# Designed miniproteins, single chains: the designs that were tried, part 15

Each design is a single chain, and the fold is of that chain. pLDDT is the mean over its residues in the fold that is shown.

## One batch from the design tools (miniprotein)

Design m494
Fold by ESMFold2-Fast:
Structure m494 (fold): chain A 87 residues (1-87)
Amino acid sequence: MPAKSSQPELSPVQQEMSQAMKDIAEATLAAHPDLPEDVQLALLAGMSALSRRIQAQLDAGEITPEEALARFRAEGTALADALVAAA
């Protein structure tokens, strides 16, 4: 069968990090509806950069999948808190 490359198979960790990104963004926006749009975009961009860095550490064998998820949730939440405090 011909293969299409439009849907790469995400690892369970990548799927869970994507869900955590949405959860953190939605929770932050719900708690801070007055948050400026540029700060909201900075949060999403920061979490995207964080997920890429964590994936690189996973690929390097520096952390486990469980540690990657815990780190992403902790650092993503801290990033949201820092951006809210700076706004």
Scores: mean pLDDT 78

Design m495
Fold by ESMFold2-Fast:
Structure m495 (fold): chain A 81 residues (1-81)
Amino acid sequence: SVEELREAALAAVRAMLDAGRPFDRVLAAVYTLALEMRDRGVPAEEIRALVEEIAALIKEAYPEHAETVDRLVAQLFALLD
């Protein structure tokens, strides 16, 4: 279900951040997830909401990269249109 996929995605991102994965790897995983959700027919609004939740977690872990995260999220949202 979408809820199961959302919880799994949030847990995976938290695990990556806790493991000290490079933030570019975390962003790549988010991109892959969002495009995969789109291909499965998940509504764009639900994908955007999940990406925004994940982006908030990444910006909390890497506040120095907040501008980069926001820019990449905006590019991802353009791809979902």
Scores: mean pLDDT 81

Design m496
Fold by ESMFold2-Fast:
Structure m496 (fold): chain A 71 residues (1-71)
Amino acid sequence: SDEGRRLARETVRGTGQDLVDLGKMSEEQARRAEELALRGASPEEIAKEAGVSRNTAGILYDASRVASISL
């Protein structure tokens, strides 16, 4: 549903902002990683394309998967 897609985007965006606030990535990297995660990109692809660690990419990937399962 459109509501489900909105909630998934908000969840991933919130996770990305938390990682920026923790100093794990820049705001620019967060925006790129969030878009990739919402597209269903793998943690490896997110890490490579957003320039973040595999651990940081995995957190965003997991956030997108949990949101998708819950909606």
Scores: mean pLDDT 81

Design m497
Fold by ESMFold2-Fast:
Structure m497 (fold): chain A 80 residues (1-80)
Amino acid sequence: SRKQELIDRLEKRVETLKKAIDKLNSRITELNEQIAKAEAAGDEERVAKLRAEISKLNTMVKNLQEQIDKLKELIEKLRA
């Protein structure tokens, strides 16, 4: 049915957004490792820039999670 096709497309969109969050979380992990190395080197400017980058990535994760939540709510309404 057209309704099931729409649900399937929305579920694929949710999975795409989840994969995007996974990539962002992997990048945040890498940046935290770089912060540890920069702190050990006494590179305060590098630490500040890396922390700012993590802050931006955390905002992106939050925005993507909000999109997932809205899509899931729409999927539930369509299944009702």
Scores: mean pLDDT 91

Design m498
Fold by ESMFold2-Fast:
Structure m498 (fold): chain A 66 residues (1-66)
Amino acid sequence: MTFEEFLKKLEETEKNVRAGDVDGALEVSEEEIEKNLPQSTVDKLKKEDEELEKEGAKRYEEYKKL
């Protein structure tokens, strides 16, 4: 499956959700996304998650000093 084909499936899923097929939309797992996305995009998303986690940890350490 190409990345463009995967994006079209996501667009169809969003359209189906608006028509009432909510269960179909919720079945797209992180593992399926990883399999269908280019590795560079997966790496970028993981880096963004890591940065958000570090910001959360920093705020928690500031709270501990109170």
Scores: mean pLDDT 63

Design m499
Fold by ESMFold2-Fast:
Structure m499 (fold): chain A 90 residues (1-90)
Amino acid sequence: MEALKELQKLWDETRKEIDNLIEQADASTDPEEAAALLQKAIELEEELGKKIKEIAEKYNMPQEELDSMLDMIEAYIADIKAKLEEVKRR
């Protein structure tokens, strides 16, 4: 399925970029730098969600499949926001 291949590629590429940002934030000794990297990771997750919605609409994907992917993104955003709050308390 073309839609699934496009989604998997977008997911994998974006996940790799986000993971790199989180790794850099975890390695940073500067709370302001760590916070900026985590905020950028959140913004990439939000952009991924937007692009997934566009692909789902283009290929007429089932709502249940779209909702599942968006729920996963929201869970990742919540985890990054928790890390950001922890950094802000440092």
Scores: mean pLDDT 83

Design m500
Fold by ESMFold2-Fast:
Structure m500 (fold): chain A 105 residues (1-105)
Amino acid sequence: SEIEELIKELDRIIEELRRALEAGDREALLAQLRRAVELAKRAVEYLEKHGTPEQVAEAKNYLAELETLLALAEANPDDEALLRGAGEAAIALLRSIKSILEEVL
């Protein structure tokens, strides 16, 4: 199902972010942050069709935070501390989005 595929892709991006953080790979962190934003947009779109208004609002707030983290990371691609913090925050936000999707399963 579409929701099962979204959850699997969320788990994959979370794991890839964790690996990039462990390796200190700034390029991989930026790439996975971009993928995280795109997947979060798809999760919001899914919830707009299948979730409650409250679930949609919550997921949109997490998406907005992810977009802010990506913008900061893209503006400061050589700032190791900022990219590390953005990656860690993104993992927490993606886990929150995953929890909302699991409520709809």
Scores: mean pLDDT 91

Design m501
Fold by ESMFold2-Fast:
Structure m501 (fold): chain A 89 residues (1-89)
Amino acid sequence: SSELQELLEKLDELVKEIKALIDQLKASASPAEQAQLDHLERVVLEDVARLKAIANDPSVPESKQKELLEAAIKSLEGLKEALKAKLAA
């Protein structure tokens, strides 16, 4: 559906924004903090890859695919705001 496609596009935009924020934080971070940020990026990318696989699985009801995408988008929006707050501090 067009709604499912819009959610996937929003997910991709959020991932790009989060990666950019992580890269900005890493530029002034200690080696230990850089390792933590690298781990965070890997976890985000792995979770998003799994979610996209579910969104492309025709055996999963579209209502469930939308529910999972909406929940993930909300979670990633929260992470984006937390990372922005760290940069502003």
Scores: mean pLDDT 89

Design m502
Fold by ESMFold2-Fast:
Structure m502 (fold): chain A 97 residues (1-97)
Amino acid sequence: GNERAAEEGDRAAREGAEAAEESTNIEGVRAGTAAAISGSGASFAGSLGDGRSAALSGRSAALSGERAAELSGNEEGREEGRRAAREGRRAAEAGAA
C-alpha cells in the first residue's frame, strides 16, 4: 500500500515536471507543475505510511495531469500530462488501499 503510493507518487511528480517542461503554453506549464507538486506530496505521504494523505495528493496529481493533457499546446506536453494522470490515479488507489 504505502510503498506503492510513494513510488507511484514519485512517478507522477516526474511526469508532471516533464509535462511542465514540454508544454509550449503557460496553461500546460501550470497544470504540469501542479501535478508535479501533488505527485511529490503523494510520494512523501506514502513514505510516511500516511495512506489517506497519499490518496488525496495522488487524486490531485491525477486531476492536474488530466488538465495538463487537456491544456498543453503541444502533443509532447499532452502525452506527459496523460502519464502524470495515470500515475496519480495509481498513487491514489495505492494510498486508499
Scores: mean pLDDT 89

Design m503
Fold by ESMFold2-Fast:
Structure m503 (fold): chain A 95 residues (1-95)
Amino acid sequence: MTEEERLEFEKILQEVYKEDPEGFAKASKALEKFLRDPAAVTDEERQAIIDYFEKVIKKAEERGYSKVAEKMREILEAVRNGDVERLLELLSEIS
C-alpha cells in the first residue's frame, strides 16, 4: 500500500469516527476481542465490527478510494469467516 493510500485510509477512518463515534468504540472493542479469541465473540459484537467496516467501505467508495474499499472488504471477509490469521496478514499490509 502506498503512502497516498494510507493517507486516504486515515481520512476515511476519521470521517466515519466523527459521524459514529459510538459505533467506532463498539467495533474497536469487538475487534480487539476477536483478535484475542474469535470463538468468544458474540453475534452482536461481530455485527458491530461488520457494521463499522461497511460504513468505512461505503465512505471510501463515495470518495473514489477504490483500493481502500477493496482492502477493507478483504478485512471484513476475514472477520466474517473468523480467520484471525488472514486478518493479521491484512492488517500488517496497512501498517
Scores: mean pLDDT 80

Design m504
Fold by ESMFold2-Fast:
Structure m504 (fold): chain A 66 residues (1-66)
Amino acid sequence: MAEEEARRRAALHQAMADAIGEANKTRPLSGEAVRAAHAAGDEAYRAGLTPEEVKQRVLDAIRAAE
């Protein structure tokens, strides 16, 4: 049980890292955009969203913070 949750958590963290990295390689992210990305990722994680949904929420937060 704990291992399944740990795997899900790792997948969500990877999705968030991939989204941030993808956005950052096209242009430097501001500190505000990075903070917004982490906040959106944490909220999506608490809401029990899928890795794909977490990635989308993080990307949306980065765009909104611009």
Scores: mean pLDDT 74

Design m505
Fold by ESMFold2-Fast:
Structure m505 (fold): chain A 68 residues (1-68)
Amino acid sequence: SLLDTATKLLVKLLVDGLVTPEAAEAIAAELEKTDDPEKIAEIVRNRLLELGVPQEVADAVADAILAA
């Protein structure tokens, strides 16, 4: 599912050291509030950018979610 893809990508970012466990948990909790694929992708992209993740990485993650 799209939510499963978003969760898997957040876990990868956590393993790669780009986000903290607390940030990943907060994003995952926010994603539970919507079933809209475009909103899920936008939330993930915007939160990653707020956390200082490079724009290229944030955009790639959002694109992967939309492609799922």
Scores: mean pLDDT 82

Design m506
Fold by ESMFold2-Fast:
Structure m506 (fold): chain A 78 residues (1-78)
Amino acid sequence: SSILDQIRQRLQDIGVSQQGIDRVVQGVDQMLQGNVDDAVRLFQQARDDGTPDIGITSSLTIVSTVDPQRAQQVRQQL
């Protein structure tokens, strides 16, 4: 399975809403494409809509296994 599938599964296990899952996954996808600012905006929108911090932080931990530099850049802006 892809890294995005791993993140989606983790967020489902935590009980994150479908809207929150979609925004976090879109944020990770944008980050992997090099669109760090778009990723930060999507993670902030997910947080504002009530996605728990554990959902955001665990997703950044998972994606840091393939893209540690961009994961750190996103984390610094959150």
Scores: mean pLDDT 87

Design m507
Fold by ESMFold2-Fast:
Parts: sequence; structure tokens; C-alpha cells
Structure m507 (fold): chain A 86 residues (1-86)
Amino acid sequence: KISELTARVVGLVVRAAYHASLGDIETAKRDLLGAIEESIEIAKLNGNQEVIDKLNELRERALKAQTPEEMLELVREIIKLSDEAV
């Protein structure tokens, strides 16, 4: 299940970055929020409260983001957080 969740997160992050690069903020936001939600599920399974807290902050930022630059920054943050969770 964790491997399947990780694959979904990677796919959603890649899609979010692609759509953000095209200026499609609404699609990028949906994909990024999906990636964050799946990442929170993984972090809960691992018992990593610090990662859960950081992901909740990223979720709040994603809900308020309105530019491609903001979306790409959030993609960068979730990738860094994924590296820290390993």
C-alpha cells in the first residue's frame, strides 16, 4: 500500500509541475492537493508527525496559491520533504 501511495504522489507531483509550467493553475492546484493528501497518509503510516505538520502547512499554502510561481515552489517543497521522510 505504501509503495502504491508513493507512486500516486510522484505522478501527481509531476502532473502538478507540468500544468503549473503551462499556467494551468486550477489543474496544478488539484494535483498538488492530491499529492499532499496522499503524502499525509504515508506520513501517518510512518508515524512522522513533523512531516505531517509540514504537509499541512503546504496544503494551506496550496489552497491560497494563485500563480505558476507559487505552485512550482510548492512542488519543490513537497519534493524536499519527500527526501527528508526517507
Scores: mean pLDDT 78

Design m508
Fold by ESMFold2-Fast:
Structure m508 (fold): chain A 66 residues (1-66)
Amino acid sequence: ETFEATVTDFFGRRVEATVTINGDEATVKLKETGRVYKGKIVEKIDDNTLIVKFDETGEYALVKLK
């Protein structure tokens, strides 16, 4: 399933993204750059708020689904 989302990185930077969720995997496409990042959902705070760990960097981000 694909969602509009706001992604907040570990340093508090917020960007708009499209997020596709498949099980425990999240694919994040940044709207500004079109770059695609893959990660794992490591925590589900609520139905619309997820913590994702990105595969490439190992960094964590807060994902808020719209």
Scores: mean pLDDT 79

Design m509
Fold by ESMFold2-Fast:
Structure m509 (fold): chain A 59 residues (1-59)
Amino acid sequence: AAEKLLEAAAKGDSKAAGEAGNELYKAGQVSPEEADRAGAAASAGDAATARRVLERAGV
């Protein structure tokens, strides 16, 4: 799921970013706030911010 989120960020794919963020949340790997923040960054094409959120969550 983390790889899918970063891939979505590179493409600016908002739908894929949301799906990947939700998968991470359902897997218990991120909090709802972390999922929202990483997904928003990925939807904006900000892969660096998305990656930092995931790294801080231990993903």
Scores: mean pLDDT 78

Design m510
Fold by ESMFold2-Fast:
Structure m510 (fold): chain A 90 residues (1-90)
Amino acid sequence: SIEEIEEKMKKLSVDEQLELIQKVFDELLKEAEKVLSEKQLKEVQKILQEGFEEILNITETEKDEEKAKEKIIEVFRRTTEKVLELIKKG
């Protein structure tokens, strides 16, 4: 579940959070490919790309590691929820 992933992320370094997020986003895209149209799939790809770019910006701008981790988890949650909503509507 998303909640289990978030709890795991709290114990990880920022670099380890990025690796886990990339893996989860890749899995979400594969699931979306099974049920969504080409147009909706491009929207999913854009949401995932924009979410990951926002996370990378947090790593560059937030110097407090604990605050960076919290912000990264928030962006991850919002991005994942948007993709899951599209999958449910497809």
Scores: mean pLDDT 86

Design m511
Fold by ESMFold2-Fast:
Order: C-alpha cells, then sequence, then structure tokens
Structure m511 (fold): chain A 100 residues (1-100)
C-alpha cells in the first residue's frame, strides 16, 4: 500500500541517520535515545493517513539533512562522507515527495 511505502521510506531515513551518528562516534546513550524516538514515530505513523505520513517523513528528512550538516561541523566529519549521507537523504526526499 502507499502507507506501507511511506513507512518504509521513514524507516530508511531513521536507519541512515542512526548509521551517521554511529560513524560520527556520538555517545551510545544518545544513539539509543534516537533509536527509541524513531521507533515511537514509526508506530505513530501506522495510525496516520498515507498523506500525513508522507508529510511527517519529509519533515524528518529536512531535519536529518540539517543535523548531518551541523554534526559534521561539530565532529569534523570529512566532506566526502557528509556529502554521501546528504545525497542519500536527498534521494529519500524525492521518494517521499512522490508519495505525498
Amino acid sequence: SKKEKVIEVAKRVGELYLDFLKLAKVDQEIIELYEQLIEKLLKEMEKMSAEEGAEVTLEMIEWAIEEVEELSKKYNIPEEIKNEYLKKLEELKKEAEKLG
């Protein structure tokens, strides 16, 4: 269903962001907090319409892009690695836009 595709994109965004935090060597306690927040958001999205879920997914992607930019400066992440994550997030954004 369209709703299942939206949740799949949101899950991929969450997984990509968590992978970035692990690569940046963010504290495990903070990573676990974000894992819990992402799981809660995905469960809430099961109760949303496909259209509402797509909007939330787009907001999640825009937030993740901003966070990758800011954390890359804070943790001195190489530009090549930062750009790889930003490219993947932009590809997920295009997928989410087609579903909204």
Scores: mean pLDDT 88

Design m512
Fold by ESMFold2-Fast:
Structure m512 (fold): chain A 97 residues (1-97)
Amino acid sequence: SKREVIDEFAEENYKLYLFQYGTEEQVRERVDQILKQNSGTDNYVVLEALLVRHAIAKKEGDEAKSRELFEQILAISEKMIAEGRVGPLELRLQRIG
C-alpha cells in the first residue's frame, strides 16, 4: 500500500538524519529549520524533512499528526510524479497506483 511505502521511506530517512545530525533532539531541530526555511515550497528537501517528521510522530503515538503528515507527503509525491520528477519513493508509489 502507499501508506506502507511512505512509512518505510519515513523510517529510512529518520535513520539517515540520526546518522547525519546525531540525536533525536538535533534531528527535530534540523527538520524544523528546513521546513521553516522552505515554507511554501514543494521540493525534495521539504519532502525528506516531512518524511522524518512523520516517522517521529509515529514513534510518539501522535496518530492525528502522523496522518496529516502522510497526506502532505502523498500530495507532494503525486504532484512530483505528475511533473515527471520521479525518485525512488515516487517510482514505488507509481507501481502500486
Scores: mean pLDDT 84

Design m513
Fold by ESMFold2-Fast:
Formats: C-alpha cells, structure tokens, sequence
Structure m513 (fold): chain A 91 residues (1-91)
C-alpha cells in the first residue's frame, strides 16, 4: 500500500515538475501548480490511510487544495491550459 502510494506520488511529481519546467518563465503559474501538487499529495496520503503530521505550512497547502485556490487563480487569469492541467492532477 505505502509503496504503491509512493509510486503514484512519484508519477504526479514528475508530471508537475515537467509542467513547471515547461513554464519556467511564469513563476506565478509554477507556484500555483506546485502548491496544488503538495495539497493533492496530502489528501491522497490521508485517503490511503496514512496519518500526515500537520504543520502550519501543510495545513495551508491542504486548505488551498480543498478551496481550489490554484484552479480559481488560473481561471481568473484566463489560463485555460493551466486550469486543465490542475484539474488533471486533482484526479
């Protein structure tokens, strides 16, 4: 279980890093994508039955993910490609 979850995290991390590198000229987009990936990883870990130690930064990442903060920001910017990518990594 833990090993399978870690493999899923690696694949998502790889996709997120590739997307961030592709858009390295847009630091805001990169930050929004990375924040979403962290929040998604926390939710996925808890869904898998893992207990995630809570810190202020992790609590903020979880809240931002649950509130769809990155997706809302990308839609405000009319960044349809970025919004679609965030929707894909939320699955």
Amino acid sequence: MDEEWLEEVREWEKRVLEYAEKHKDDPELRRLVLAEAVGRAIEAAEAAGLEVAESPSLAEARKAFRDETSLKKLKERKDEEGAKFIEEIRK
Scores: mean pLDDT 72

Design m514
Fold by ESMFold2-Fast:
Structure m514 (fold): chain A 71 residues (1-71)
Amino acid sequence: MDKVLEESVQNIADAASGSSPETQALAQRAVSALQKGDLEKAEKYAEETSKLDEKTSEAIKKSVENVKKAL
């Protein structure tokens, strides 16, 4: 799990880099939710992010799915 979580956090951070402050804040909240194992909250932040930046939203969604598959 540790490597999948680390890669997921980095992928979200990279996708949010250079985006709006609001997108970056949602990405940080999604990262925090993933680190706490709150996948439902992370998915909610992905949905909110999709209204602002599709690339960051997709990075969050993919990260949640990767964490779910790793269990």
Scores: mean pLDDT 81

Design m515
Fold by ESMFold2-Fast:
Structure m515 (fold): chain A 79 residues (1-79)
Amino acid sequence: MKEKADEYYKKGIDYFKKGIQSEKAGNLEEAVKNYKKAADYFIKAGDYYLESGDFEKAVEAYQNAGKALKKAQELIEKL
């Protein structure tokens, strides 16, 4: 499961970056979608890290999911 966890974590980072790009461009609805996608992938990564016993990476992944969701919720208030 290590390869799956790393893959999903990378996708989480990629979508988080897309969220930032969309936000800077003023595309707030698109930014929300990208941040939600980032959170979904970070949660999946965390779940796979937990299954493999990598608790430290699981915590990191879940924390990043929380950050992504926080950004999405803050932007929804501005839509």
Scores: mean pLDDT 87

Design m516
Fold by ESMFold2-Fast:
Structure m516 (fold): chain A 81 residues (1-81)
Amino acid sequence: SALDAFRKDIKEIAEKIAKELEKEYGSKEPGEIVLKKAEEFAKKLEEEVEKSGSYEPLLNAREPFFKVLEEAIEEAKKKVE
């Protein structure tokens, strides 16, 4: 489904960022923060789709998702610096 495809994309992007952070900081902790925030976003989006009865929330999800990622990366960096 479109939801399953979007959830897989979210996970793939978050896992890529987590690996880059692990390489940069030598710790899994910053990556775990990013992965957690991405999972929370995906769950919220799934709830919005179920509540609305349409996939319209998915069409508007890209920009909010990247904003959540940027905020999560910033939080993660502050935890290890």
Scores: mean pLDDT 81

Design m517
Fold by ESMFold2-Fast:
Structure m517 (fold): chain A 110 residues (1-110)
Amino acid sequence: SLDELIHQVELFIRDTEKAIEELEKALADPSLSEQQKLARAQILTGSLILSAVSILRLAKHEGREDLAERVEEIIDKLVEAEASTDPEEALRLLREVLADYKALLEELKA
């Protein structure tokens, strides 16, 4: 249902905001090595990819090809973030993903 899809997008926004906060804290921590910061970025982005794939499956099951295309674009950004060797670049991409999902939520509620 549309309500279920809206609810899943709202949960994803919340989880993405938490991931951004955790990565910002890790990047600001002088006790962490660059490898530890990269590992944190990869773990956080990997978790978000799994959540985004679940939303993609739901959008396709509901026959919402327009939403599926937009979620696929967001997944591409998450995959780019996970593959990044720069945790600052991963953080930038996560902020873009958050903005993309917030825009998607506004369209779903219209």
Scores: mean pLDDT 89

Design m518
Fold by ESMFold2-Fast:
Structure m518 (fold): chain A 69 residues (1-69)
Amino acid sequence: MEKLSREEAERELEEVEEELRELEEKNDKNAARLSGLVLRLIAVILETEDEELRERARELIKRLFEFAK
């Protein structure tokens, strides 16, 4: 598997967090958009070796699932 650089993983997390924030603000529970964000976060967890970035991705997944209820 191709590994994400720390900078690439950080950028991906920033972009996912911003998209999730926009969905939360609009109360937009679009399943395709939410699923896309989950897949991007899983990719960060699998492709980064930085434990802080992996933990941040896990917290965003939790936040996303809480929002999706």
Scores: mean pLDDT 82

Design m519
Fold by ESMFold2-Fast:
Structure m519 (fold): chain A 85 residues (1-85)
Amino acid sequence: SPQQQGEQLRQQVDQIYEEMNKLLDEIKKKYPQLSDTMNELKGLFEDTVEATYRAIDEGDLDTAQQLVDLMKKQLENLKKYFEEL
């Protein structure tokens, strides 16, 4: 059902958001000089999270899925960036 699909997308968003926050905090601890940049990136990511929740609430599950896929890509890019530091 659309409601069940929306709930699954919310769970994915929550997991990605938790992992992103942990990674941003780890980068800031190891590289304090990057704290401002990491905080700006966090703000942009939180905007995407809010847009995704709104899409789910409005029943726009196609947009919500696209935003989840974008967030997964952003997390993967941040992991690679951290590995290259």
Scores: mean pLDDT 89

Design m520
Fold by ESMFold2-Fast:
Structure m520 (fold): chain A 87 residues (1-87)
Amino acid sequence: SEVEEAKKILESLSKEEREKLAKESGRTLEEVEVIIELEEIKENSKSLEEFIEKVKKLKEELIKEKKVSEKLAKKLDDLIKKAEELL
């Protein structure tokens, strides 16, 4: 299923990668909100295509607000690319 594929992509982010992001980017309120929003996008996406679209929109909003670290922005790009490879 498309939702299962989206979950597999998020699960491909190992616990170590998630801990590394938190440790390296620091824990600002914005960083925590991004993690929460990614989890909400995962639960609310009905298809892999919808997941990709929502993650792209989240990235655009964060860049516009200047509330994202370079490392987190790159991780969002990597997540989008991995998802697109499954289409």
Scores: mean pLDDT 67

Design m521
Fold by ESMFold2-Fast:
Structure m521 (fold): chain A 80 residues (1-80)
Amino acid sequence: SPVLERLEEKLKEIKKYLSEEMRRVMDELFENIREAYERGDEFSLKLFIQSLSAEIVIAERVEKLPKELVEEFLKILNEL
């Protein structure tokens, strides 16, 4: 999916600002999103999108993530 590829690329930019622990959490949630999307599991996909959105908002506050980068990421995530 072109949307998943764009999301993965933007996540790589975000991960530069994150701790090792937060990078692992983000990678796990992204993989869960990818797998749910590939299976057509809309229920699980929505749950994982909500979880990743919540984690990225927390990371913005804790890890001093640029707001513009977070906004771009969330826009791509909402295209799924």
Scores: mean pLDDT 87

Design m522
Fold by ESMFold2-Fast:
Structure m522 (fold): chain A 69 residues (1-69)
Amino acid sequence: HNEEAAKYAEKAAEAGTGAAKQHGERAAIFSRKGNAEMGGLYAAGAAAGGTGEAKEYGIQSARFAGLAA
């Protein structure tokens, strides 16, 4: 599930701007390192700060990080 969390975090970063983009980028890095807890926290940040697709991808990344934890 860390790989899926990372892929959605990367999509959230690509679709997002400002803080949401930065949170998505960090979520992807932590998820790829196998740190589901930190990946999930940053993915939730990307979801909270994002809109449209960025928000949706952030939510999916956080969900998969929760399954990996």
Scores: mean pLDDT 78

Design m523
Fold by ESMFold2-Fast:
Structure m523 (fold): chain A 83 residues (1-83)
Amino acid sequence: MKLLTTIVVRVEDGSKARDIAEAAKKSAEKNGGKVLRVDVDEAKGIVSVVIETPSVEQANKIAEEVSKLPGVSSVTVSTTEVP
């Protein structure tokens, strides 16, 4: 089974949303996640990263690393199992 995880990041400053999106993508890739999609909404200060991982533990580790990035206000995680 594969896990699809959507990590929704709220940023403190919308002008930094694109930089935070790049940092989040690099963090996910470094921690063994396959990045499928990245969406940036600078006006709302929201970044969405969709990753594929072999386990929930891996997805949670990536979300925790993203939550530690400078300029991140909050992180919300949603995971779905795919056959």
Scores: mean pLDDT 82

Design m524
Fold by ESMFold2-Fast:
Structure m524 (fold): chain A 93 residues (1-93)
Amino acid sequence: VKTTKLPEVTKTEVAKRGSPADKGAIASGIVTAPKTENNATLTATAEAAGQTATSEYTVPAEPATLVADVTLPAELIGKEVTVTVKGTVTETK
């Protein structure tokens, strides 16, 4: 098993209304993994305004993007938040 830590990405994003609207505000973090030699699991953890979301995706040895949506209080809709995303790529062989 080979695990590669991806560079941390920090972006200022305007929080958007969630869909459906009763979900409050959403801010998105995006991680791009390079092509791996073997099938891999891409894990991304995004943090914004003290809230955290984790997304996981298995990729077939191709470059891949993973979006982690952080759910925020509705009062933050239309306000700038800082989204920090950390990711890892784990190859199984």
Scores: mean pLDDT 69

Design m525
Fold by ESMFold2-Fast:
Structure m525 (fold): chain A 94 residues (1-94)
Amino acid sequence: SMGIGIKTDGSAKVIYDDGSVEELSKDEALERAQTFKPVTAVLTDVNTGKQTSYSGEEGGIEAAREVIESNKPGMTASLTSADGRQVGIGVVDA
């Protein structure tokens, strides 16, 4: 599993389970979500408490895109693959 942090300045970071960090663009972060091949996702806006569930690979990728393109701190998504792996994606202040 991995975590993806999207910064409000347009940059992104991936933090891997071994503690290593990789610098990304927002477009590269979306490509990582696509490569992950999610089968479900839950998008949470912690500012409003709203949660939205997505099904299928297209839905999981759409959840990731909505978080990345929102540029809004507190937007987060949890993506799950067919084999039970998880990726967290969230927006943080730069």
Scores: mean pLDDT 80

Design m526
Fold by ESMFold2-Fast:
Structure m526 (fold): chain A 104 residues (1-104)
Amino acid sequence: SKTEEEALQLEFISQLAKKDIETEGKKLVEKEKNEALKKEIQQLTNQTNSHLEAIEHEVTTVLDELRNGKISEEEANKKLAELRQKLNEAIDSYIPKMNEIKKR
């Protein structure tokens, strides 16, 4: 169904974003010479990826509930739309928050 395709797409987007954020975070840590800033960069990277993992878990739960007939397709679509918004906000927040850390 289109609802199941949406859930799988959100899981895929989350997985790619976590990999990109981890890769970028590692590069920024390696380039930084200030130990306190290295720690803050690593913490932001870890917190962002933990938040994405939590959203991904909620997406998987919605998909499982839909497949087991515990929620309607309309209810699943509503929940997935909210999770898509949360996912986009979490991903979009990483660079602005990173820039605030680097502002010193």
Scores: mean pLDDT 88

Design m527
Fold by ESMFold2-Fast:
Structure m527 (fold): chain A 76 residues (1-76)
Amino acid sequence: SEAEKKLKIRINELRMRFVEKAAEAGVPDEKLTELFRAFAQEDWEKVKELLREIAELAKNPEVEELARELIKLLEE
């Protein structure tokens, strides 16, 4: 559906921003690679867990906000 396509585009947009900001905040590449793997496998529970872990590691308000937005979209 059109709504599903828009949701997927929004998730991908936020994912890209999240990874960029997390990397800028010093989150290790290994953790970001684990997140990419979870997204590729469509393991949404693992994705949500990793988003929370990465936000805690980054200790950055923008990364925390992006994680919250992504988790909300994944729970729809």
Scores: mean pLDDT 85

